# Designs tried in a protein design run: designed miniproteins, single chains. Part 83

Each design is a single chain, and the fold is of that chain. pLDDT is the mean over its residues in the fold that is shown.

## One batch from the design tools (miniprotein)

Design m2870
Fold by ESMFold2-Fast:
Structure m2870 (fold): chain A 60 residues (1-60)
Amino acid sequence: SMEEELRRERAEIMREMVKKIDEIIAEYQNDTQKKIEKISELGFELQKKLKEREEEIRKK
């Protein structure tokens, strides 16, 4: 079902975002300001990715 596919894709996107947060922490370990900026960018990217993925699923 579309709902089941959306649930699964949202879980995948969330797992990917956690990995990206870990990468940002590793990359900018000594730059707190840059780390905060990158994490904020990731928050915006998360919303965009969720919207785009929902649109793709609806087009099937």
Scores: mean pLDDT 79

Design m2871
Fold by ESMFold2-Fast:
Structure m2871 (fold): chain A 74 residues (1-74)
Amino acid sequence: SEEIRKKLEEIKEKYKDVLTEEQVEFILERLLNERPLTREEIEENVPEEAHKDIYRLQVEYFTEIAMERLKEYL
């Protein structure tokens, strides 16, 4: 949870001129509740410049969750 907040803060700093605090909070809420953003939701709620970074963040986050769950079987 803290790691996702830190990564999203890094994205916010990178896109500080276009990405708002409200957009960051929206993304964080969705990811913390394990509800990935759809392509349409990213297009509607995230500035175009940040789309790739948010998509990458989402993929990395859910991959880590999957890896953590798989460790229980190893």
Scores: mean pLDDT 82

Design m2872
Fold by ESMFold2-Fast:
Structure m2872 (fold): chain A 94 residues (1-94)
Amino acid sequence: DILNLSAEEILADAKALAAKIDDPEVAARIEEIGRELAEAIASGDEEAIKEALKRLLDLYEEIAKKKAEEEGAPEEVIKDIEEQLKKLREEIEK
């Protein structure tokens, strides 16, 4: 898959999830990583894009797990989130 398209989609999903949580600290962190990702994409630095995507996935995992735990989701759901994001991190390395 195209890294630029994946980056934009992941960022959009992270922003949507942050909006549902309504946490200003999380929103600020997403803006920070979003700026780093946008700069990496503009520069065409594939390694910088991969690094920014990994940071975004780490933040997305924190947000998704926190939301799932707050809503009383089963441990299996939390583990599934971790496994899905681990696979995405592995795909970014390729």
Scores: mean pLDDT 71

Design m2873
Fold by ESMFold2-Fast:
Structure m2873 (fold): chain A 82 residues (1-82)
Amino acid sequence: SMEEAEKKAQDAIRRLAETTSEAVNEALEDPSKLDEAYARVKEAVGELIRLGDEYPQFGEKLREAAETALRAVDAAKAAIQA
């Protein structure tokens, strides 16, 4: 159903946001965790990409969430390397 698809998209976006926040905070406190943070966020982004292929009507929303998450980790890397 469309309600199930929308719930899956919302749940995936929420999980990505939570994973990204946790990973970024851990990397900022311990720079040795930066590679782990990228791996965790990229895995969660992969789930959003697969979901976008299954439900193209949510593709833009899922892509925007994925791009936001990756930018957050990139910003953490920049802060650590500054």
Scores: mean pLDDT 86

Design m2874
Fold by ESMFold2-Fast:
Structure m2874 (fold): chain A 68 residues (1-68)
Amino acid sequence: SPPVVTLNVGPDDDWDAVADQAARLAQQGTVVHLNITVTSTEQRDRAVAALRRAQQQSPLVSGSFTEL
């Protein structure tokens, strides 16, 4: 079975770097879930864009959002 990885992404993390890492893992056959925490609407919009960019590269990337 393919490996499964959950990546926890905080509001101070580099979401673009995390999205690139998730896409690379997914391209290697890893199922990737991003647990994304945001503290503002601006952060949420940027995190959504990063998640969508990763998902466009592989259907094995998923994500969930938590607002603090």
Scores: mean pLDDT 84

Design m2875
Fold by ESMFold2-Fast:
Structure m2875 (fold): chain A 90 residues (1-90)
Amino acid sequence: SAVEAIEESIRLVERAVEEAKKAKTAEEAKAAVIRALREVLELARDVPELATLAQLGIDEVENKVKTKQEAIDFGQALAATLENMRDLLS
C-alpha cells in the first residue's frame, strides 16, 4: 500500500540520517542520503507523489547540499515530510 511504502521510506531515511551523523566527510553523508532516496524511489513504483519527492530529493542533495550537517538536516526534514504524508493518507 502507499502507507506501507511511506512507512518503509521513513525507516530508510532515518537510518540514512544516523549513517550521515557517523560520516567523516560531506561526501559520505550525502552518499548515505542519496542511497536511501534511491531505495525510496524503488519503493515508490506505484506511488507517484513519493517517487516525485524522492527524485527531487536526489537532485537537491547532489546539487545544493554542501556539508555533512546540511545532509543531516535535509534527511531530518524529509523524514518529517514523509510522516506528514503518511498521516494524511492514514
Scores: mean pLDDT 89

Design m2876
Fold by ESMFold2-Fast:
Parts: sequence; structure tokens; C-alpha cells
Structure m2876 (fold): chain A 89 residues (1-89)
Amino acid sequence: PLTASVEVTLAPSGEATGTATARGDSGRITVRVQLYVDGELKAEASATAGPAEVVARLSVGIAESVTNVGTATSEDSGESRTLTKVGRR
């Protein structure tokens, strides 16, 4: 089965980092990270690899609150997962 997780880290420097990680049993997996600040998409990254752990990571500048929307999609099964994590200072 496709498994996915998302994290947000707010550094003491004020930088916010979003990470999305996924793993599957077969084929390629695409992982996307979208970072939102005050409801606006500020940054996006994606990675595609198969089927072991796939990670996409991205940072934005100083923010009091960041929402990370991570998506993972399995090429073989078409299974998709979307997870949201909010980090607040």
C-alpha cells in the first residue's frame, strides 16, 4: 500500500521547511510539497522515484504560520494520498 507523511519545521532563524515522504510496494511514486502562507501558494517542489522512500522538501522565508499540503501518487496503482500539516510559531 502507498504510505505518506508530511512535516513542517520552523527554524529559530524564521525559515519554514516543508517535507513530504512516501513509500509504496511497486512502481514509481510522485511526491509533491506545496507551502502556503496566509492562504497563498509560496513554493512548490516535487520528486518522482520508485518504490522505496521518495522525499520532496522545500523551504520558504520567515513566516509565523505555514501550511504544507503534500500529495503522493503511485504510478502503478493510481492510489493517491493528500496530507496537510500546519506549523505555527
Scores: mean pLDDT 79

Design m2877
Fold by ESMFold2-Fast:
Structure m2877 (fold): chain A 107 residues (1-107)
Amino acid sequence: MEENIEKALEYMKKAREALEKGDYVTAARNFFEAAIYALEAGDRELALQFVKGAIEAMEKALEKNPDDPALRTALEHARQAYEALKNGDYEKAIEHLRKAVEALRAA
C-alpha cells in the first residue's frame, strides 16, 4: 500500500514536469498512472485530484489538435473515471483510467 502511494507521487512529479514543458499528453498519461496507484492504495481523494489534472492537461492537448481520436478517447475515459470516483465505484474508475492510458499509448 505504501509502495502504491510512492508510485503515485513519482508519477505526479513527472506529470508536473511535463506540464511545465507544455507536454500535455505526457502530463495526462502520468496523471492517469498516478490516479491508478492512488486508488490501489485506497486514496480516493488523491486519485480524484490526479484525474482532474489529467482532464485539464488533455483539454489543453485537444486545443492544439481537436481531431485527435486518441486524445478524445482518453478524455472520455477520464470523465467516466471521474464520475465513477464521485460515486465510490473504484473498480470502474480503475478500468476507465487503464483504458485512458492505453488510448494515449496507442497514439
Scores: mean pLDDT 85

Design m2878
Fold by ESMFold2-Fast:
Structure m2878 (fold): chain A 68 residues (1-68)
Amino acid sequence: MTVRLSEEEQQEFLEIVEEYEKNKSEEDKKRLRDFLAKVFGEGVLSESEEGQFVIAKYMAEEIKKKQE
């Protein structure tokens, strides 16, 4: 999949991933899934929850490197 995020979308994504890692709440999990579906399409939701989170962490690291 090809993904291009605005700076605001990148910051939102980083915040969602960080909050999920800290809180592990159902609300944060839902925000992460909703964001992934919004940006990557519903196909990404076929991955396991663990797989979705691994993809999200990898993307967050790449975004951080690109912004800095």
Scores: mean pLDDT 72

Design m2879
Fold by ESMFold2-Fast:
Structure m2879 (fold): chain A 84 residues (1-84)
Amino acid sequence: MEKLKENAERKIKEAERALEAAEELAKEPKYSENPEVQKQIELAKEYLEKAKKAYEEGDYEEAIKYAIEAEIHVGLALLIAATS
């Protein structure tokens, strides 16, 4: 269980950093006006909140799953931003 908890904490921290980087990029007017970029950022925030809640509840497997979902949505936001 300890190793799984450590992995969950690491995944949440990775997702947090990825989201912070994407939010900085999304502040630019070019991307802040793109509704799909904003939608992906909001979804990433929702999944990160779910990951943190699962971690607090001791559900480390769900925390990892939600953290991965958050990173996927961060990646989609960055891809849309890069191709716009």
Scores: mean pLDDT 84

Design m2880
Fold by ESMFold2-Fast:
Structure m2880 (fold): chain A 109 residues (1-109)
Amino acid sequence: SSSLVEEAFKLIDEYEEKLLEAMRKADVEGFKKLIEELTKKLLELMEQMSPEDAERVLLRVNLTFIALSGEIYVLEKQGKISKEEADEMIKALNEASKKLSEHVEKLIS
């Protein structure tokens, strides 16, 4: 459904703003909770989508996660977050990407 894809894209944009705020504050636990919430909400929407629409949502969220990973790298290199904090946030992004990718793979199999 086109409306579900639009809802998912809006959700990704809203959570990107919250994730950037948590990242700037070095709020690792807040960041991880926001990633878990976003992943759960996206999976609920994607379960109701065609495989093609779910793949479009996966592509969009992965582009957002790549951008967030770049910002984590910049903050770590500027000394605004520690290596350990950066690694935990990157791990959360990777685990979320894996869960979303596995859902899409099941739809197209």
Scores: mean pLDDT 90

Design m2881
Fold by ESMFold2-Fast:
Structure m2881 (fold): chain A 89 residues (1-89)
Amino acid sequence: QLIKLLDEEKYDEAQKLLHSFFQKLPEYKPSGSLKNDLISSLKPFYLVRNHPLILNMYLSFIPELKNLPASTKEAIGKALIKLYEHLKK
């Protein structure tokens, strides 16, 4: 679902879906800007982008993603890094 939205460049729908995941995390701190909230939430994934095991662990903190296969989490991780780069432009 999320990978398909990002692959099809449906960034608005992908952002809404990710926001619904991140807002359930106890450390989520809304800033009043969806874009800025996503940049803040995605930054840790971007910082560990060269460490697949740590990236997989971070994805496991999201309840909707935690039970997915490692290969699916890796694909999602790459998509989130791409989204972070897109949002930072």
Scores: mean pLDDT 70

Design m2882
Fold by ESMFold2-Fast:
Formats: structure tokens, C-alpha cells, sequence
Structure m2882 (fold): chain A 69 residues (1-69)
């Protein structure tokens, strides 16, 4: 993955996680399980966790980067 693809994928994942954390307890629990984030997590913390996830799963990263364009 390029740096651009990592950033596009991470931002898309982070936005989805923020929406999930705000929507209800079930979606917040899913975001916590997938990214290790909580409703108290800052955007910067969520974004860094998303970057880690993308680096660990480049195929997931490519998928999200493509959808962010």
C-alpha cells in the first residue's frame, strides 16, 4: 500500500468507527472489538488504530482506499 492509500483507507475506517461509536451500544461494541477504540477515544487515536489495521491487512486497506475515492 502507498502512503496515500493508507491515509484514505484509515480516514474512511475512522469515520465509520466514529459513526458506530455515536449510533448505539451495539455498533459501539463492534467498533471497540474491531479497532480497540471507545467512545472516549479521540479522533487522532481512532485514526492511528485504523492505520495499524490497514498495515496489518493490506487487502482491506486497498478496498477502503478505493471506496474513499
Amino acid sequence: LSEEEIELAAERIARGAMEALALNEVTARVAEHELGVTPESSYEEILERARELVREDPELGRYHAELAR
Scores: mean pLDDT 78

Design m2883
Fold by ESMFold2-Fast:
Structure m2883 (fold): chain A 77 residues (1-77)
Amino acid sequence: AAELELERELWRALGEAVAAGDEAAIAAVRARVLALFEEEVAAGRATEEDRATLDAVFDGAVDRLREHPELVEELVS
């Protein structure tokens, strides 16, 4: 429950930041996602290789939201 709520909040925050063209807000969401991922790596649930993939996936998500801002509501369910 809490994990799904956090995921929804992060997607909403990212969507709002992209819609506003707020590069600082986009960077803040990225930093939060990476910090959460560091906790997963520290807990042994993710690897350093997964970190590079996560960063690339985040960049792709930002680009997709810039092209299709309507996807925000779909992504937050």
Scores: mean pLDDT 74

Design m2884
Fold by ESMFold2-Fast:
Structure m2884 (fold): chain A 84 residues (1-84)
Amino acid sequence: MKKEEERKRLLEFIEEEMEALREFMEELGMEEELKEEIEEKLEELREKVEKGELSEQEALERIAELYGEILRAHAERIKEELAK
């Protein structure tokens, strides 16, 4: 497979993940500032993929890190809510 085709597929995947992450954060009731932070990181990732600066593996690792970040933030929020 040519690198251009790989980047196109990766970009489509990132666009789908941006949408999925927005829905996931909304369902969890996450704060707007966190949503904006995650969207900014996804947009940066998307631009780097478009420029060919990231491999598929590196992009997938970053997406996995963002999911982990959302889950950790949600856990911290619940912990703080219970402490009040």
Scores: mean pLDDT 76

Design m2885
Fold by ESMFold2-Fast:
Parts: C-alpha cells; sequence; structure tokens
Structure m2885 (fold): chain A 83 residues (1-83)
C-alpha cells in the first residue's frame, strides 16, 4: 500500500512539475502559483510517507530530484512570477 501510494504521488509530482513549467513559460501567474501549491502538498505527503516508511525514502528522493530536473529549464520564469 505505502509503496504504491509513493509511486502514485511521485508520478503526480512529476506531472504537476510539467504543468508548472508550461504555465510559467506562458507567463500564467495564477495557474503557476496554483500548480506550485499542489506540488508543495504532494511533497509534504511524500516526506511524511518516507518518515513512516524509511525503506521508501530513496524512491521519494529520486522522484523529487526528477521533478526538480523537469523545472530547471523554466527556473528563470518561475523566479520572475514568484517575486
Amino acid sequence: MAEEKVKELVEKLKEEARELSEYAKKGDEEKTKKELEEMQKIYEELVKLSEEHPELKPFVMKGVEEAQEILKPSAEELEKILE
């Protein structure tokens, strides 16, 4: 159960990261902020799950790193929107 939930949340985090990147590139401030809020909620749930199930921590960390890589090309746009 926990492993499957972590997998689902990691996949959702990556999907939200792709949407966040696209909205940021388009300059859609409202949608960008909304996607960032959703990603923060998913991240908090993943951290909680990794603390409850330490064996899943490497999977959570890898998923977070992959989501960050998805956002790198739009980092400048994100910084401009979030100022």
Scores: mean pLDDT 81

Design m2886
Fold by ESMFold2-Fast:
Structure m2886 (fold): chain A 67 residues (1-67)
Amino acid sequence: SAEEIAEEIFKKADVDGDGYVPKELAVPLIAEAVGVSEAEAAEVLAKYGDTKLNYEQLVEAVRELME
């Protein structure tokens, strides 16, 4: 599920202590987990925040890419 993928990304990024994941770390992890290109993942993430994503935004992005 999108929630499980988001949890794995937070664990791998090791920055979830503040509730955020840097886009630089999220892009390749989402691309690998969902099976899309890094460019496609980056485009979806461009809608969210400045340089970081919270858990809810990450789940939404993953879900959109899984459609």
Scores: mean pLDDT 75

Design m2887
Fold by ESMFold2-Fast:
Structure m2887 (fold): chain A 94 residues (1-94)
Amino acid sequence: SLDEALKASALTKEEARRVGEDLASPDPSVQVAALLQVSLNAMAGDKEGVRTAAEAAIEAGADPDVLRQLAHISRLAGDEETARRVEEAAEKKA
């Protein structure tokens, strides 16, 4: 079923935290790979994985531009609360 396929693509808590940390990487290739990963999980409806990655990205001090992209990705996942928190973090760091 679609639900089973979506569950199989979900990030574990540890994987989601690592993706969030990678979003704060000084290496642009690592940042882009992490943005692609979290975008794919958002499209798959993995709200919990996206939220965990977003929280980890804020804690790791991701750049404001990366955080703004992450806010849009969180909205794509249907998580407006996470999007708001990420936008607030971007404004504080700007």
Scores: mean pLDDT 82

Design m2888
Fold by ESMFold2-Fast:
Structure m2888 (fold): chain A 61 residues (1-61)
Amino acid sequence: SMKKKIEEAKKEIKEKIEEMMKKIEEVLKDKTSPEAIQALKDRIKEEAENELKKIQEEIEK
């Protein structure tokens, strides 16, 4: 079903984001503080999750 497919996609995207965030941290550690990097990573993950929830809600209507 479409709903199940979207939920699985969200899970896969979340896992991909985690991997990318780790790589980004390695790049950014030379440019800013670890605290700033963690704040950025948290915000990116939160924004992505919010967007996915919004899409899910719109489909659910």
Scores: mean pLDDT 75

Design m2889
Fold by ESMFold2-Fast:
Structure m2889 (fold): chain A 58 residues (1-58)
Amino acid sequence: SATVRRAAVADLSRASGLSEEEVERLLRETTPENVAEVARRLGVSQRSVRGAIAALRL
């Protein structure tokens, strides 16, 4: 749902200091091979990145 997607992106935006638009773009460009790098860049766990990607696909 739009609410779940917005919440996930907003949480990662607050954690990373990046804009919600930049976070959403980064998540859409994420592959299984680069999840660890994206997690490091955002300053969050790989689980958080995977959860946000799942929310974006709803």
Scores: mean pLDDT 79

Design m2890
Fold by ESMFold2-Fast:
Structure m2890 (fold): chain A 87 residues (1-87)
Amino acid sequence: MTKEEREEIAKLFKEEKLSERELEILQLMSVGLYISKEHLIELAREAGLSEKEIEEIIELVEKIKKEKLSPVEEFKEIIKKAKELEK
């Protein structure tokens, strides 16, 4: 990750003003990029997400892995999904 990408991500994090729940979901998805699908499902269930929310998180994480998005675009997608799931 470049300095510019780190700065952009930090700016997005600050501007989006994530709630405690949105931050928790964001952290789950971020970790999901580096762990197995099975472990991500277990962590999401422990966090109290519904089966539908877990499915949506898994779909996004797998999409990000497949598309090889930049760190900035990856973080934007994760923030968007965290906000959608808090509803």
Scores: mean pLDDT 75

Design m2891
Fold by ESMFold2-Fast:
Structure m2891 (fold): chain A 98 residues (1-98)
Amino acid sequence: MPPLLTEQWSLEETVRLLKAIAWEAHERGLRSISLEQAREILREHFADELSDLEIEALLTTLRVMDVDRDGKVSISELIDWLRSLGFRVTRAEVLTRE
């Protein structure tokens, strides 16, 4: 299981950030997202909340989920990781903001 970035980061906060990445990938019509695209999404939506170090730590966590080692994380892999944390999530629930 990936470690938390800091003690202030709850499991819920990690899930919120990953849902944002999955949502933007879905809106762009992507089946997978590169670490560079994930970084851009995090900077665009969370620049006021996250330092560069926290963004890099989250990207390192995403890289661990890159089973194919191609520098990309699939939306399916991301959803499977969220399920491994004990969340019963469907693709639709991860991609729905409300």
Scores: mean pLDDT 64

Design m2892
Fold by ESMFold2-Fast:
Structure m2892 (fold): chain A 120 residues (1-120)
Amino acid sequence: AAPGRGRLRFEYDGQVVEAEGPGLSAEQALDMVKSLIEDEGAVLKKLRIEVRPDGRIRVSAELEKDGKKYRIEAEVELDRPLALPPRRFEGEANTKEESLKLVDEARGLVREAIAAAQAT
């Protein structure tokens, strides 16, 4: 995988962690979401993916467990400036199983958009 550059924000119960730099990817943001679902038992209340024609990908996720909220926001650029096909994905889940399916669908969309851009 080609490492990109971006910004990642993680928020939980009023605590915020931010990271910027090379090596950040949309897949890493989705892996963090998946870990919160699998390890913490959080439910994915909202997931948004925006693939932009300028080569930027935005990931926004909101999860809840026991009334506490997690928020992940990432905006990443590919290592190579590729014109990406515009895509938008939004989804909501009520169970762990639905949450995991939603992450897998979003990951597929990101991978397909990058693959399509690399093929052209």
Scores: mean pLDDT 80

Design m2893
Fold by ESMFold2-Fast:
Structure m2893 (fold): chain A 112 residues (1-112)
Amino acid sequence: DLEKLRADAHPMPSELMPLLAEIYNSEELDIEKLEELLTGLIERGNIRAALGAMGTAAEKMGNKEALEKVDEAVRALDAGDYETAARYAREAGRLLGVSEEVIERLVEAILR
């Protein structure tokens, strides 16, 4: 739903919104596009938006477990519990089929 996409993407940089929209509107999850978006957000230090993009991907896939892991990662990040946030982000990334390289970059960014 466009309304949910807007809510999830509200803290997202406007320049990356078209990429998020393309991921959402494709018939299947384009993992390469998701990894491009995550890399761009990590490089900007926008870790919360990176987790939000993973949440959008989890919803698109109907992967309830991945979505719950993303929600816990966001909660931990917002609470300053970076070790817990990194653990849940790693688990969510693996459930979504994100490459270990991109997952490790995200974890490194959370823990720095």
Scores: mean pLDDT 78

Design m2894
Fold by ESMFold2-Fast:
Structure m2894 (fold): chain A 66 residues (1-66)
Amino acid sequence: SLEELAEEIARHATPTALVDLAEALRPLKGTEAGRAAEEALRRAQSGGDLARTRELLDKMVELERA
């Protein structure tokens, strides 16, 4: 679910992911999934994994397309 993916992003992301992964967020702009992802990234703690965060964002894109 979107809620579960957003919580995983919040657990695994860093605050810099909003900048470093901005292009990965582009397909989600204007969607509920995009708002949830950005909210989760804003709540993210330092020390998260950018590669894992990108993987989770890709899953959100797939969920939005389904």
Scores: mean pLDDT 74

Design m2895
Fold by ESMFold2-Fast:
Structure m2895 (fold): chain A 93 residues (1-93)
Amino acid sequence: MVKVELEDVPALRPGDVLTPRLTALTETVSVQVRWFIISAEGTQAFDGPRVTLRAGETVEVRFQMLRDAKGARIVFLALVDGVIVDVATARAL
């Protein structure tokens, strides 16, 4: 079983860049990052980068700033071979 940790991002303000940290805990792994924006208008899904990490390695993943997403919840997913292995969240202020 692959162990990956995805760090929660603090509350977002207009102009902020999302930079969750991704750590491989046990082995070298290729991780696909996805994020969802959950708002009153519904849920939008975005494909993020695929990152290869060595055991114990941490990387910051940068995402484009949200536009017009005030009050939205952002959910980050770390996936290995299409399986969700960890989840992190942020909030737009």
Scores: mean pLDDT 73

Design m2896
Fold by ESMFold2-Fast:
Structure m2896 (fold): chain A 88 residues (1-88)
Amino acid sequence: AEEAKKYILEALELLRRHAEEQGDEELAEQLARGIEELKAQPSLSDEQLKGMAQALIRTAKARAAAGELSPELAEELIALGQKALDAV
């Protein structure tokens, strides 16, 4: 569980930094809030962790297909999401 949460947090931090680099301040602030909320949770169920990892993978694929995300960053986010799924 802790390893899955760690991979999800790493992926969200990468997305936040990318949003800042692109000048998407609203998305960066939204992601920063999500990261702090996730850190503050004392425990997460396997179902919650799987859902978050799956959502991350779907989002990375969708944004890459729309040209909003580099293929390299999308691959890294998908890899982190898969590591999170494997760690649950």
Scores: mean pLDDT 82

Design m2897
Fold by ESMFold2-Fast:
Structure m2897 (fold): chain A 95 residues (1-95)
Amino acid sequence: SSEIEELRQQVLELAAKAGEALKAGDLETAKEYIRQLIELLESLLPSAPPAVQRLARARIAEAKRLLDKENPSVEELETALLKVYTAAMDALDAL
């Protein structure tokens, strides 16, 4: 649907912005975009199948652990971004 395609474009845009912030060494901006991507993913989960919800919640929990570290590395934030991005795309594919 056009709505799912618009959501897919929002996921891609947020992930791209997070990636650009990481490339620039702007970790706080990267964390903000990753948090926005988590919020978007969490809004999609009630409509996703239970198995997709369980996997997505696990990936969100792992990403939040990396974000909540006192001094996360660029590589740790890239890992958090990848976990949330893949979970968001999986959720959209299941809608």
Scores: mean pLDDT 90

Design m2898
Fold by ESMFold2-Fast:
Structure m2898 (fold): chain A 91 residues (1-91)
Amino acid sequence: SSELEKLKKELEKMKEEIERLYEEFKQAVAAGDIAKAKELLDQMDELVDKMNKILAEFMKIASKEERREATLMEASVAAKLLDARLLLKLS
């Protein structure tokens, strides 16, 4: 459906944004800019929370294969967020 396609595009856009923030976060930590790293982590946390809400809606109408792909996407962004939190605590 067009609604499923719209949700899929929104999820893909949010994943790309989270990945970009994660790369900026790693650069901020490497530069010793802990204040910027904290701001980037907060932005990632907000986006992951929003993405998970959209994923919940997507999962209601998605096929079994699409749900599997969505679960892998969720796991990927969750892993990046966890890594960022751990890296910041070690800094």
Scores: mean pLDDT 87

Design m2899
Fold by ESMFold2-Fast:
Structure m2899 (fold): chain A 98 residues (1-98)
Amino acid sequence: MLTREQITELVLATVEALIAALGTYSDPFAQAARARLQALLERIRREGKVTIEEVRELAAIARELIEHSPPDSELHAVARVALGVFETALEELEKLEK
């Protein structure tokens, strides 16, 4: 089982990877998704911990990216990996808070 600190670091690294993957795209949807991810990244860094609400929002963004990206794109692959990470982080945080 992951500690809260390990979950937070894993989530931050995953958000940074999504932002990097989105950096190859210039469409309005990709730019909006990147801005949302950057805002969440800054908030998590400022607070020093990730919340269940923040991970749920990150998972929602990852699902939107999967739906909007071409199936054979690197963005689609990165978004699928990110969703798996965020779903795992959510399960681990729920175990720590329940």
Scores: mean pLDDT 84

Design m2900
Fold by ESMFold2-Fast:
Parts: C-alpha cells; sequence; structure tokens
Structure m2900 (fold): chain A 99 residues (1-99)
C-alpha cells in the first residue's frame, strides 16, 4: 500500500510526524489530508498542543496567565516529551504492521 510505504520512508528519514500521518491514514483508511490537518493544528498552534496535553480549557486558561517566555519554555519541554512518546508508538505500530 502506497501510504504504508510512505510511512516507512518518512520514519527512516526521521520525519516522525509525517510518518505518523501516513500510518494513521493507512490504518484507518482515511485521506492523509484529513490526518495532516488534525496534526497540523496541534503542531502549528501553541494553544492546540497545550490543549491536547492539558485536556481542559480551564487548565489552558490558568497556564495562559504565565509570562510568554515561561509558557514557551514549558511548551518546548512538553513538545519534546510528546514527540519522544510519539516516536515509540509509531515504531511499535510499524513493527506490528510489517508482521
Amino acid sequence: DEYLEKAKKYFKEKKYIKAGQYLLAYVFKLPVELVEEALKVAHGAEEAIWGAYTKSIEELKELSKLPQEERAKIVREKAAEIMEKYKEKLEEALEKIEK
């Protein structure tokens, strides 16, 4: 399948977000564009990434009271943690699909 081959290619290139987009499109039989838009919102917007991590609007509202520099630092640290977990899950999923 074309999407699975692209997922493997991007994983080897260390483009884990793109690899995940194609893997999810393959597994769920969805257009990759819909998966890209969902992940792009999370990747392109500080508040979207923060909302995905904190799971509530109230928590986001409290965190928004912090200085911009402090919020940026927390987002960078949490983004790194999310990316690390995402890499692990993506690698596991690719291994399962290969066999």
Scores: mean pLDDT 56

Design m2901
Fold by ESMFold2-Fast:
Structure m2901 (fold): chain A 68 residues (1-68)
Amino acid sequence: KLLEEAKKHLGEARRHRAIAQGYRKMADEYEKLGDKEKSERYRQLADYHEQLAENHEKKANELIKKAE
């Protein structure tokens, strides 16, 4: 079960990193358009999802360590 839980967390981490990458691209595009407000919002969304990915990766590593 621990390795299955870790695999699920790694899957969630990958999804959140993909979402974050999409938001960073949107932030860059809005910055080029001079829309600082939208650029900043998408940058914050990217940071949020990157933080979620890191949390899932930490949880996965903890579970893998406990699985021996």
Scores: mean pLDDT 86

Design m2902
Fold by ESMFold2-Fast:
Structure m2902 (fold): chain A 85 residues (1-85)
Amino acid sequence: SMEKLKEAEELLTRSGREVTAALEAGDFDRAREIARKEFEELIKLGVSKYSIQTAGDILAVAAELETDPLLRERDLIASEVAREV
C-alpha cells in the first residue's frame, strides 16, 4: 500500500542517517545492529526476504563504485547484513 511505502521510505531515511552517524563515530557493531533492525522492520512491513537479499547484492555493487570511504563502508555493512536475512 502507499501508506506502507511511505513508512518504509521514512524508515530507510532514518536508518541511513543512524548508520552513517555510527560509522562516523567508529562504532561498526552499532552500524550492523541498526542495519539488521532496519531489515527486520522492512520484513514486518511486508518486504520479502528475497527483495532484501537482492537489495544487498545491489549495495555490494554500489560499494565498488563509491568513492567516499564512509558511504562505501555503509553499503558494505548493509550488503553483508541483508545476505544474513
Scores: mean pLDDT 85

Design m2903
Fold by ESMFold2-Fast:
Structure m2903 (fold): chain A 67 residues (1-67)
Amino acid sequence: SPAELAREFRERVAEVQEESNKEYKELKAKKEAEGKELTLEELLEHLIATGDRMGAVHAELLAEREA
């Protein structure tokens, strides 16, 4: 059902968001240890990678449902 699909998507996306947040915190901590700030390029690269992972979740979930 659409409700089941939405729940599965939310669960998988939550996992991706959790890992993304962990990676972001690690990147910030690394830069702070170096006495530097995160660059716009590094932030954009992180966001793109996160978006790619979310897209992969969507594609995988759709493939599972098309039988």
Scores: mean pLDDT 81

